# Designed miniproteins, single chains, continued (5), part 28

Each design is a single chain, and the fold is of that chain. pLDDT is the mean over its residues in the fold that is shown.

## One batch from the design tools (miniprotein)

Design m17010
Fold by ESMFold2-Fast:
Structure m17010 (fold): chain A 55 residues (1-55)
Amino acid sequence: SNVEEVQELSYELWEVDPELAKDPEVQKKVSELGMKSAEETIELLRKLLKEAKEK
């Protein structure tokens, strides 16, 4: 489900880059998208995770 995918991606981001994951701006953006669209939230988390891995 989309909710489970958001949770899994969120946990992976915390594992890969906990500083990025706890950034207030990042948390705000994820929270705002989460209220509107699970699909867009998943896309954002995937993008953040890709950037975190590329550092």
Scores: mean pLDDT 78

Design m17011
Fold by ESMFold2-Fast:
Structure m17011 (fold): chain A 75 residues (1-75)
Amino acid sequence: MQPLSPEEAERLLEEIKRLAEEAVKSDGSTQARKLMAAYLLAVGLELEGNTEAADQARKLIDEAVSKIEEKRKKK
């Protein structure tokens, strides 16, 4: 596998962080689209061999999902 450069991996990680944060602030289809985009970028990092960046991306997404689920539990 040919890992992304450190700069490219960091840029994708920043995008994943933005998408995850925006998903928490959104709802409906917008929330779903932002979460899906974040997951796709994280999978891309893993497939390219950027394991550390992929692990960080997973944690960011998991935190976002937890916050979204907490908001849903208010029923």
Scores: mean pLDDT 79

Design m17012
Fold by ESMFold2-Fast:
Structure m17012 (fold): chain A 60 residues (1-60)
Amino acid sequence: MKEELLKRIEELSPEYAELAREFIEELEELEKQGRDKEVIERETILRLESLVEAAEREKK
């Protein structure tokens, strides 16, 4: 799931792909600090999906 979303973002916009990787890194840090991993995973997927939509809109 996350890998597929990252690949789609990279194909649409390298700039958004870099931003997506930064978000994933931030969320992984929160997980290390004791945040619920299921919550982090859902948040990561939602953010990546939003970036795909944003990149698709900008591609137009």
Scores: mean pLDDT 76

Design m17013
Fold by ESMFold2-Fast:
Structure m17013 (fold): chain A 78 residues (1-78)
Amino acid sequence: PLSPEEAERLGELVREAAMSVPGVTNVTVLVNAERRSIGVTVEVADASQQQEVQQRVTERIRSIVPDDVRVSVTATPS
């Protein structure tokens, strides 16, 4: 499992990375320390860009998160 300190730090870094992607209006990050997993839901301003934004967010997060941590990214139009 992730330590509470690692979980908090990763959560903040992931939130910042996701918010840095153009077209993202809101971000929800859920860190599961026990499962070493991070769930990210992003709200997208333009529904036609949903897939592209999801891909960019996923790439940004994977560049900063350790390889052994599972990452799930969901993009929703809103």
Scores: mean pLDDT 82

Design m17014
Fold by ESMFold2-Fast:
Structure m17014 (fold): chain A 74 residues (1-74)
Amino acid sequence: GALEEELVRKAEELAREEIEIALTAEDPVAAIEEAIRGAERLLEEARKAGDELSVKALEAYIRVLEEALAELRA
């Protein structure tokens, strides 16, 4: 639905902003890894709560961060 699509889009935008901030850090790889760990903790809580919209948004957020991490490690 439209709400799910909007939340996923916003999550992807937030992930891109986090990547831009991480790239200015002393250790960009460590900064992105820390952001992924934080999002994974939130994802676990969303799953326990049965919040399917937050689950989809957090999965999209983590995916964008993981893609950036793969590029930095290449």
Scores: mean pLDDT 89

Design m17015
Fold by ESMFold2-Fast:
Structure m17015 (fold): chain A 71 residues (1-71)
Amino acid sequence: VDPEEFELEVRESMVRMFLALGKIYKKQGNNEKAIESYKEAIRLAEELLKDHPEARERMIKEAEELIKEVE
């Protein structure tokens, strides 16, 4: 496995963890924590995926769509 690709997968998994956490909070009816988790996913995507614009844009778009569903 390419170390560069492995690092990208780890960074993406961290972003996805907060997206998953937000979905769990939404299912529990905790919309405030769901939105917080999605916003944290956006922050992490901007920070951890600076060198991977396609992955960053994809993750941010997913989080923004999830926020729109809760608002």
Scores: mean pLDDT 82

Design m17016
Fold by ESMFold2-Fast:
Order: sequence, then structure tokens, then C-alpha cells
Structure m17016 (fold): chain A 77 residues (1-77)
Amino acid sequence: SNLEEGEKLFEEGKKAYEEGDYEKAIELFTRAAELYKDDPLKVAEAYDLISKALEKQGKFEEAKKYEDLAVKYYLEA
């Protein structure tokens, strides 16, 4: 299912983040969010982690954009 595939990508993204591969983490979390599209809470969790990975890359403006999106989706949940 899309939710099962999304969860696998989300966990792979967390592993990439822990390993310091923030570019790969962002890619995996973005794909997970697309699969979670009908679950606002899961989309919010993925966007929050994209924001954190972007902060690690020094991309603070993009990070804020994803943090704002995560808050929006959290409120829709």
C-alpha cells in the first residue's frame, strides 16, 4: 500500500539523516510525504524532518518554508 511504502521511505530517510546524508534524507522524506498525501499528520511529520535536514545544510529559508507547511498540516490533522 502507499502508506506501507511511505513508512519504509520515511524510515530510510531517518537512517540517511542519522548518517549525515541530508540530501538523501530530504529526497526520501519528500517521496514519503507524497505517498502520505491523504494523512495530514504523516505529511506534517515528513515536512518537519525535511525542515530539520535543510537546517543542517544551512538552507534556513527553505527550512522555514517546510516548518510552516508542517504546522499547517498538523493543524489539519
Scores: mean pLDDT 88

Design m17017
Fold by ESMFold2-Fast:
Structure m17017 (fold): chain A 65 residues (1-65)
Amino acid sequence: QAAVPALVKALQDESQFVREAAAYALGKLGKEAAKPAGGALVKALSDEDENVRNAAKAALEKILG
């Protein structure tokens, strides 16, 4: 989907709130986001912010599980 590249970039944003929102949005896109966003979401599992890590885990469960 056209939004996936923008959301993958948003996972690297300086704001934890933007990174959290990007992870949730990628999860809502489902399986279509798996290949282009999977690696970026796995990296977000190691994010400094707990809410970003939780959002990335939920997104991965939706798109890769």
Scores: mean pLDDT 78

Design m17018
Fold by ESMFold2-Fast:
Structure m17018 (fold): chain A 93 residues (1-93)
Amino acid sequence: SEIERRREEIREIARRSAAGEKMTMEEIFELSLDAFLGEDLTAAVLVKGASKEEIGKMASRVLEVALKMKSEEDREKVFEEIDKLQKELVEEL
């Protein structure tokens, strides 16, 4: 479907953005499972029609927050910050 195709495009943009950073493949995979964009932000992008450039910028902003994780102790705080950012990005759309 068109929705599934668009969802895959968004995931690919997020993965490419992550691959452009200094991250291991395992880190990229782990973060992608939690989705750089999340389900709510992905749905908002699909409904409101964000451009590929805007999707890339959103993925990059989430990745910048993810890169603040320097230890296991930071994990919960970083994921909480990512969740907050995803909600803020939904409201900006």
Scores: mean pLDDT 63

Design m17019
Fold by ESMFold2-Fast:
Structure m17019 (fold): chain A 118 residues (1-118)
Amino acid sequence: MFEVTESGGGTVAVGGSLTLTRKYTGDPAQVALVSWWRETPDGIMLGVASITASGKKSYAPEVEGRATISYDAAAKTSTLTLSDLQPEDTGTYYGVVHALIDGKLVWSFGEGTQVTVE
């Protein structure tokens, strides 16, 4: 089973930048995809970015051009760098590990890291 820890959140000024880091424990050979999700202050879960084990990246339209996702399987680490932060980027950010276990896709994430943009 994967244990996940997210870090790097905090209060950031409008127009600033931030790097979020997700670390996990577990077998990286089981990881199919890693993604970042944001829970809005209203409790809505929105996808932000993803990267497959093969290195294919995807970004939500709202962050396209100002977000960068990375994944290092050997270090068991993914980072999300966000630039030109807006108040709408405020929320709790979760680094999600998508693992294939016995042919089933299992999602693992931690307690999240809070980002406030003001």
Scores: mean pLDDT 84

Design m17020
Fold by ESMFold2-Fast:
Structure m17020 (fold): chain A 65 residues (1-65)
Amino acid sequence: SSEEQRRQLREAQETAREMSEEYRRGGDFREQRDRLNRVAGEKGMGVFADRESGEFGVVSSKAIP
């Protein structure tokens, strides 16, 4: 189960990187943030998005409310 969770986190982090690229190519920040929250947040992962830097990321949410 922990290996399965690690794999899901890795896949979500890769998706976040792709969303960062989409935003840098002119995509909508809010839409990408909402998509990331749907994919990763609903699985209990912490999501990170910074409009100024254009960076999206995912972390284990066990240390984040």
Scores: mean pLDDT 75

Design m17021
Fold by ESMFold2-Fast:
Structure m17021 (fold): chain A 78 residues (1-78)
Amino acid sequence: MEKLEEASKLAKEARQGLLDGKISLEEAIKKLEEAIELAKEEEDPVIREVGVAELTELLEQIKAAKSLAEAQEVIKSS
């Protein structure tokens, strides 16, 4: 779970940074892309599949957001 723990930390930083207005959409996307790559390195195939799927869904929702405010609403709902 080492890689998934690092991935979860990056995802939490992206979510919290967006909610606090401390990072841009571009920075959040970058952090989530890095988190997905770390999650792909997880050895447990079940944990890897779930982690990658959750992070990918969040990334796609944030990429679809037209503004920081819209991205914040997505994060609150997920």
Scores: mean pLDDT 78

Design m17022
Fold by ESMFold2-Fast:
Structure m17022 (fold): chain A 62 residues (1-62)
Amino acid sequence: MEEAAKLLQEKGGLSEEEAKRMAEGLAKARDSGPAGATTAVGELQRDYGLSREEAEEIVRLA
């Protein structure tokens, strides 16, 4: 959670509050199964311009 929120702030340009809320949503998506994790990674790449490696790390740490 906290590490994912920090990376969302540093790499995605999100505020602290936005990053915390997104990290919670990403954790829920990841815990829903492989399809949810894959979708979350794709959304981070598309919406925030993150690399696949950065997006995968954020989802893993959420």
Scores: mean pLDDT 80

Design m17023
Fold by ESMFold2-Fast:
Structure m17023 (fold): chain A 69 residues (1-69)
Amino acid sequence: AKKEAVELLKKAIEAAEAGDNAAAIEYLTQAASLLPQLDPESAEKAKLAMEAILRGDLEEARRYLEELE
């Protein structure tokens, strides 16, 4: 679950960087579905990464992903 969420969030960042907002939202939706399967600390960091992606702060999103690994 955790590695799957990280993979989906990385894909969301890549899609957002390419300007593919529809793909980014789809990956974020898939990552959100995995949040209940994560430990509370990992779920919180995943949510922060998702929030950063939604704000367009892709650099901050990457930092949260590094902390998640």
Scores: mean pLDDT 81

Design m17024
Fold by ESMFold2-Fast:
Structure m17024 (fold): chain A 68 residues (1-68)
Amino acid sequence: VESPELSEEALKLAKEGVKYLNEGNYEKAAELFKKALEIDPENVRIRYHLSVAYLELGKEKEAEEAEK
């Protein structure tokens, strides 16, 4: 869903995070998704991607928190 300025910045960070996920750099992806969530903390799509990055890193607790 397209939305104003703050969401555009969050989506830009999330897009870079997805790129790092595809490259297998899960730590970098998680950092970018965390930054995106600081801007848009209720964004379910970004939270889902952060959860995926944490699961790939073996951080089950952090993944569960991100999915919530």
Scores: mean pLDDT 76

Design m17025
Fold by ESMFold2-Fast:
Structure m17025 (fold): chain A 87 residues (1-87)
Amino acid sequence: SLEDQVRALAGRTVELALELGVAAEAALAVLEDELARLLAGELSLEEAIARIEARLRAYVAEHGRQPMSGEEREALVARVEALIAAA
């Protein structure tokens, strides 16, 4: 389902942000952009995931590793769940 695709994209984004050390706000901005394209039917799930991975890796290459705090992680998860509920 589209909801399953949204949840998969969101979950992979959170995993990558935590693994790569991407700031919560930067990860959320990338997710929101690529999610909008997925919802518009402009990208497949596979294409959206690949784009998010590339963008988050590019962010780390430019800004360095920025590990998020537990509070920032919880805020990211809550915002991601809100995006899933809205889709």
Scores: mean pLDDT 85

Design m17026
Fold by ESMFold2-Fast:
Structure m17026 (fold): chain A 68 residues (1-68)
Amino acid sequence: MEVTVKPIDEEHVEVTSKEEFRLVFEDGSQTDWQKSAVLTKLQALNSTVIFKNGEKAKLTDVAKVVTG
């Protein structure tokens, strides 16, 4: 599974995937299942991505970064 990370502004990125995913943050909070999420850059550096098939990875390990 892979996700695309696109910078939106100085502090935020958009994370998208063709499959539904959930994000777990460093503080233990988590998002609902979705195909797109807006994160702070700090959250993106420290979050884990979980997919419905049970696959999980650090966002930084699976992210395809798009800059434009």
Scores: mean pLDDT 78

Design m17027
Fold by ESMFold2-Fast:
Structure m17027 (fold): chain A 76 residues (1-76)
Amino acid sequence: MEEAQRLIREGEELHRRAVELAAEGRTEEALRLYRESLRLGGEGLALLYESQGDLEKAEEVRKGSEEGVAAVEARL
């Protein structure tokens, strides 16, 4: 479980940094960090569901994260 919590916390920190960069007008750098935040947060949440035996929800979360990452990449 510690790995899932670590990934979620790392994703939160990257999101915070992305907001700071966006406020500075560094939009491309902000979007890159936001994309990584989505990857880490999604993987962390998926691992948390897997640890509970909910493999179906874990796959749904991973797919949602992939779609979110693709949407951010389309704006880069």
Scores: mean pLDDT 81

Design m17028
Fold by ESMFold2-Fast:
Structure m17028 (fold): chain A 58 residues (1-58)
Amino acid sequence: VDELIEQLSDPDEEVRLEAALSLGEIGDPRAVEPLKRLARHDPSARVRIAAGLALSRI
C-alpha cells in the first residue's frame, strides 16, 4: 500500500493510473486521502477518473 501511494506521485501518467486502480482493488482506507487529492488535482483526466473509481470501491 505505501509503495502504491508513493506511485500516485510518479511523473509517469501510466504509473499513477495503475497505482490508483490497484489501491481501489486493495480497499485500504489509508489510500482514501491520497486518492481524493489525485481525483481533484491530477492534470490527466484518465488518472482523475481512475482515482474516482478507486474511491468508490473503498
Scores: mean pLDDT 79

Design m17030
Fold by ESMFold2-Fast:
Structure m17030 (fold): chain A 112 residues (1-112)
Amino acid sequence: MEEKIKEEVKKLIKELKSKDPEKRKEAALRLGKLSTKETAKEVVDALIEALKDKDPEVRKAAAHGLGLASESADEESLKKAIDALNEAMKDKDLDVQNSALLALSSVVSSLN
């Protein structure tokens, strides 16, 4: 099962580079849900890049995914996520700002 999760994570990270914004959005959400201690660093790094996506729906999904991944992430990854989510709270899209705020709450709770 763990090997299967690692292969799915690798596939979803590639899907984040899809030309189809719906595929990038789905990949960001699924990466957060599938994050494990073994994959968390790779997942967090990929979702931080997705927070810079051109599509606000993808950025919103990436913020939500980071909140989900926080439960499996190490302290270094959690600190990187906090910095990235603080920047996402300055987003021009209000839904992205709100998703970043909710995700930041989850990430901070994982540090405490």
Scores: mean pLDDT 86

Design m17031
Fold by ESMFold2-Fast:
Structure m17031 (fold): chain A 54 residues (1-54)
Amino acid sequence: SAEELRERAKELEKQGKTKAANAYYAAADLLELGRTEDAERALKLGEVLEKQEE
């Protein structure tokens, strides 16, 4: 859900993974707008950025 994506983004932000957090926030917003395919792309980007910021 969008709420779960925002909670994940907050945890990533606390870990200093700012780029990944921003992608998860974008995915949550897109999901709330019903833009499911755009939300999926933003989530995949967030997952890639999360790995890069390790």
Scores: mean pLDDT 81

Design m17032
Fold by ESMFold2-Fast:
Structure m17032 (fold): chain A 113 residues (1-113)
Amino acid sequence: MVEVPVGPRLGAGGGAAGNGGQWIGTDASPETVELARKAAKEAGIDPESVAVVLREDPTVPGKRLFSIGIVDKKTGKGYAGALVLPADATSETLTEEQVRELVKAAIENAEKG
């Protein structure tokens, strides 16, 4: 089977930051990706099929909004969760517990639909 994947699911940015598989954000650290995959596995999602994008939104004064996008390639389901942290938090300072809460929130939001 031959296909021409150009940025398989994120695609080339079509001029707009899109949801639904086109998440633009900060690259997650390898540790954050591993924690997200472990949390996804605990929730019954195959970690090998999971793509993880971590986004930081600095537009909220005095706070940092972190969003996680997870796509299960086998089911085609997308999951999105967000955590609001103090302004001194960074993607590098996210704890394993905060990453697990983000993934859990993303899965719960998708289930509530």
Scores: mean pLDDT 61

Design m17033
Fold by ESMFold2-Fast:
Structure m17033 (fold): chain A 68 residues (1-68)
Amino acid sequence: AAWNNLGVAYESLNKLDEAIKAYKKALELDPSFKEAFNNFRRLLIRQGKLQEVAEELKPSEEILFPPP
C-alpha cells in the first residue's frame, strides 16, 4: 500500500512522526498488513516513541496491535 511506502520514505528522511502516522494509516486501512505492522513496531522501538504514541492514542492503540 502507498501509505506503507510513504512511512518508509519518511523514516529515511528522519521524519519519524510522519512515518508513524503513515504506518498507522496503512494499518487503519488494513489491520492485517503485516509489513506495515512490523515497520510500525520496529520504528516505535527504535526511536523510543512507544510511550508518546500510547499517550496520544490510548484507546485506539490496542486496535493497531492484535492481542497475543
Scores: mean pLDDT 67

Design m17034
Fold by ESMFold2-Fast:
Structure m17034 (fold): chain A 56 residues (1-56)
Amino acid sequence: SSTDQRIAELERLIAGLREGQALAGRLSDPELSEHHLETLGRRIEELERELARLRA
């Protein structure tokens, strides 16, 4: 179904963003790393909220 496809897409996107967070935490620029991690965190929260709604 289209819902199942969107759930799979969201799971892939969230996994990719979490990998991005792990990589950003290893970079040599504390200020840029902090801003990037904050931005990724907000995006992950948005996608996780959408995923939760689709599973409700």
Scores: mean pLDDT 81

Design m17035
Fold by ESMFold2-Fast:
Structure m17035 (fold): chain A 84 residues (1-84)
Amino acid sequence: MKEEEIKKLEEEIKELEELLKKMEAVGLGLITPSLEEAKELREFVEKYGKEKGLDMSSPRFYLDVYEALKQELEKKKKELEELK
């Protein structure tokens, strides 16, 4: 049903927005994450980057992951608007 597709997309968008906000705050030094939060974020970024074929040894790796996630978020927002 169209409503199920909308709900799924809205949940995915919310998760991506929360993740990007956290990455931005940590990357800009606005917050100091806990050791557990830092580990979880690092593991996610490394896994996502590997799946996208990004160079983990690059000093821009974190930024490259952030930009890729931001592009994915914008794509999902456009899909949601087309369904509404």
Scores: mean pLDDT 76

Design m17036
Fold by ESMFold2-Fast:
Structure m17036 (fold): chain A 68 residues (1-68)
Amino acid sequence: MDIEEALEKAKKKAEELKKKGVKYDEETKKLAERLVLSTAPESLHERIKEGGPLFQIALGEVINEESL
């Protein structure tokens, strides 16, 4: 899976998490941001940051599932 496909899957997962009202602590948000920024190309870092914490958590899960 390419990174663009991962971003689209992450958007869908983030919307699902938002609808479920899932709340994450600050540590989980920081770990997800660190993971996704270390994995993604530098050119996508601004787009990932703009997506917010919920998107970053969803993207981290997509990367973890599809890379394993």
Scores: mean pLDDT 75

Design m17037
Fold by ESMFold2-Fast:
Structure m17037 (fold): chain A 83 residues (1-83)
Amino acid sequence: SMELERLLEEAERIYREALRLARELLERAETIEEINRAIGRMLRLIGLLLDAELAVERGDLEAAERTLEELRRLLEELRRELG
């Protein structure tokens, strides 16, 4: 469906931007705790993208929308952390 295709394209776009910010967070990390937070964000982003891809493959619109919303929240968190 066009709606599922649109959601996946949005998820991929948000994922790429969020991953760029998570890498920036890792580059600025000065402590092991900060490194662990940055890596944790990257792993969560990868998991969310895979969940979005699976939801689209299965035709699960509700799961795709929920995963996209989680990606948006994580992007907003990363933007706040980087200032």
Scores: mean pLDDT 89

Design m17038
Fold by ESMFold2-Fast:
Structure m17038 (fold): chain A 94 residues (1-94)
Amino acid sequence: SLGELYQELVKVYEAFKRGEITPEEAAKRVIEILNRAIPLLSPELQQKMREIVEELKRALDEGADAETIEKLFNKASRVLVQGILEKRKEEEKA
């Protein structure tokens, strides 16, 4: 589910902020989570998330720095939260 993937994303970010994993490892784990989330999103959000995945891959190839990874995490988090909220709105329509 999108909610479970969001929880996985938060755990990766917490580990990254604590210095428990490198920016490179954080980027790799985030890419895996986002690729699993893409099929569960609307077409518009799928496109936005694919663009973020490509930016993360480029950052990884260019020597992932903490600032770039944090910015891309925040972009990905916003897209994933939007997907969760859209799904909840559909489930809450009585």
Scores: mean pLDDT 82

Design m17039
Fold by ESMFold2-Fast:
Structure m17039 (fold): chain A 67 residues (1-67)
Amino acid sequence: NEELVKIIKEQIEIERAEAESEEEKKEIEELEERLKKAIEEGDEKELLEISIELGVMALKRAVEKVT
């Protein structure tokens, strides 16, 4: 779990650096808030869902740049 939290935090930092619009930055801030709550509550399922959402967000951004 601690390792997953570390990976999620690192990915959020990457996504924040890649964010170009205020809308994208807001989505990342919301994910950071969800991560903080999931850590505080020990919500393993939410941690997994956040990691999946980050992956989908990165993939969508890549696809939208070519389509």
Scores: mean pLDDT 78

Design m17040
Fold by ESMFold2-Fast:
Structure m17040 (fold): chain A 69 residues (1-69)
Amino acid sequence: SKEEEILKVRKEVHELLDKGDNEGAIKLVEEALKKFPDDELLKQLLEVLKKYAGKDAEEIFREGVLEKI
């Protein structure tokens, strides 16, 4: 389902950010948006990831940014 796929994307984004792979996280969300181009949650997640591009993964998690979307 769409919900299951979005949940999986969020988990994989978390894992990529834990590895410090911000570029991989951005690419993953962009791929998901190709499949669900009208999904506001994925659009917000992409904006957040791009805003924090070059930031430490721990800083992103500490701010709870991913929990807001």
Scores: mean pLDDT 72

Design m17041
Fold by ESMFold2-Fast:
Structure m17041 (fold): chain A 80 residues (1-80)
Amino acid sequence: AQSGRGFVGLLEQAKKLKEEGDYAAAEFYYQFVILELERLLAQQPDNADAWYNLGEAYENLGLYDKAAEYYAKAQELDPA
């Protein structure tokens, strides 16, 4: 449960790097988060926080269709 929320800090760090113009480092952090979240979701498919963070990572990489799909999964599991 805590692993999905642990990626929030990494996503914030990636956004900061992107704002500072370090696009290569930002992309590395987003790709790392995606890989780790995909591993987590293979074991915990009902982890809404992980689906949401996966959507945010894809959105920040400009992959909006994938981001929308993963946000929809998060909303399905944890409707606000």
Scores: mean pLDDT 78

Design m17042
Fold by ESMFold2-Fast:
Structure m17042 (fold): chain A 70 residues (1-70)
Amino acid sequence: MAAAEAVVAEVEAAYRARAAEIAAEAKREEGIELSEEDLAEAAARLAAGVRRAAEAFGPEAARALGEAVL
């Protein structure tokens, strides 16, 4: 479990950083306002997927999945 939680935390942190940049760019360049709720929902779905992958295939597979999505 500790290994799975570490991978989830790493992926969530990376997504949070990218989500902020994506939201800023969408608003600045496209005029689209992404809400914090939209970003939080996407982050939660990603975290759930990564945790499930870590439990089923191990933390290395989960990290690869996180990298592929981000």
Scores: mean pLDDT 72

Design m17043
Fold by ESMFold2-Fast:
Structure m17043 (fold): chain A 68 residues (1-68)
Amino acid sequence: KKEELLKKAEEYRKKHNELRAERDKLIKEAEENPENRDKLLEEAKKKGEEAQKAAQEASELLAKAFKL
């Protein structure tokens, strides 16, 4: 049903937003701690990749919801 697809898409969008916030926090910590910059930026990159996957899942669910 469209309602179920929209609900799941909303959950993935929330996950995407949370992962983006975590990424941004790590980037800020990297700017404040140059000694650990590379490590923090790698962790931020991982959070960004997870956010992209969540956004892709949301996009696929939205496409199914609106195609139906």
Scores: mean pLDDT 82

Design m17044
Fold by ESMFold2-Fast:
Structure m17044 (fold): chain A 62 residues (1-62)
Amino acid sequence: SAYEAVLAGQRARAAGDYETALEHFEEARRLLLAEGDEEAAAVVDRQIEEVRARLRAQGRAP
C-alpha cells in the first residue's frame, strides 16, 4: 500500500539510507497518484526532493 511505502521510506531515511528511501517514496507517489490522492502525492514529492538534495550534497546523485 501507499502507506506502507511511505513508512518504509521514512524508516530508510531515518537510517541514513537515502537511496532506499528514494525508491520507497517513488513507489508511494506512484500508488497515491493511481488512487487519485494528489494532495498526499504532493507531500511525498517534497520528501523525494529532500532525499534527492541530500544525495546530491553527499556527492551521490539519484
Scores: mean pLDDT 83

Design m17045
Fold by ESMFold2-Fast:
Order: sequence, then structure tokens, then C-alpha cells
Structure m17045 (fold): chain A 65 residues (1-65)
Amino acid sequence: MEAIRELLEWLEKRAEEEGPENLKLTYSDFLDVRRELAKIRTENPDLSVEELEQRRADLLKEKIE
């Protein structure tokens, strides 16, 4: 759990440092995706990092489209 929390925190910091607005997304969209990923992780603790990244990509795509 701690390693996944560190990964999500690192991703949030990277988006903040590089400017999520440069990715045509708002910071609140990234926070919403982060919260949804935390819920998915809690419900499915055996999910791999790759599966979580796929879910994140799908959620971000929904925010764009």
C-alpha cells in the first residue's frame, strides 16, 4: 500500500511541477482521477501498477472526451 501511495503522490507532484494545464487538463481533474484510483486500489488491492496506470489513462481520457 505504501509504495502505491508514494507512486500516486509522485505522479501528483510531477503533474504539478510540469503543469497539468499543459496536458489540456485541470489540476482538479488530476485530483479526481487520483481519488478514483485510490478507491479502485482499495477495492482491488492486488491490482498491478500497470493496471492502475491503464485505469488512470482511461479516466483521463473520459475527462478529455
Scores: mean pLDDT 64

Design m17046
Fold by ESMFold2-Fast:
Order: structure tokens, then sequence, then C-alpha cells
Structure m17046 (fold): chain A 78 residues (1-78)
């Protein structure tokens, strides 16, 4: 399930990267760093965005990549 994938810290880099690539509203540094630290957003809108991103990764069979976390930080800095 999307919730199970979103709960897996190995996917948090991929989730953060996808959220930033799709320019999800309300996703800033604090949300990205929390995701990379293993914490899902608790507010309903940001949590829904993270679950949506997790669902897209699951639907497309996307596996976590070693560089996902670094790429997320690069996108956040841009």
Amino acid sequence: SAEALAADPAYHGAIARLLLEMKAPGIGRETVEALLAGELPTDPRRRAAALFAAGLLQANGVRPRPDDRERARELLAA
C-alpha cells in the first residue's frame, strides 16, 4: 500500500525528490528534512501529498536509489 511504502524510510528520499520535482505546494525545507530524518508530515495536506507521491512510486514500480536524498537536497537548494 502507499501508506506502507510511505512508512519505509528507504523511500523517503524518493518521496521528497518526487514532491519537489512536481512542485507540490507547501513542501519546503522543514518538510523535506523531516522526511529524510524518517518522519512523515502530520498535517493533512502535506501528509496527503507524501502519500500521493508514495502511491505514484508504487504504481510505477520505482525502487529507492542511493542518490535520492542528495538529489532531493539539490532540488530544495535550487
Scores: mean pLDDT 82

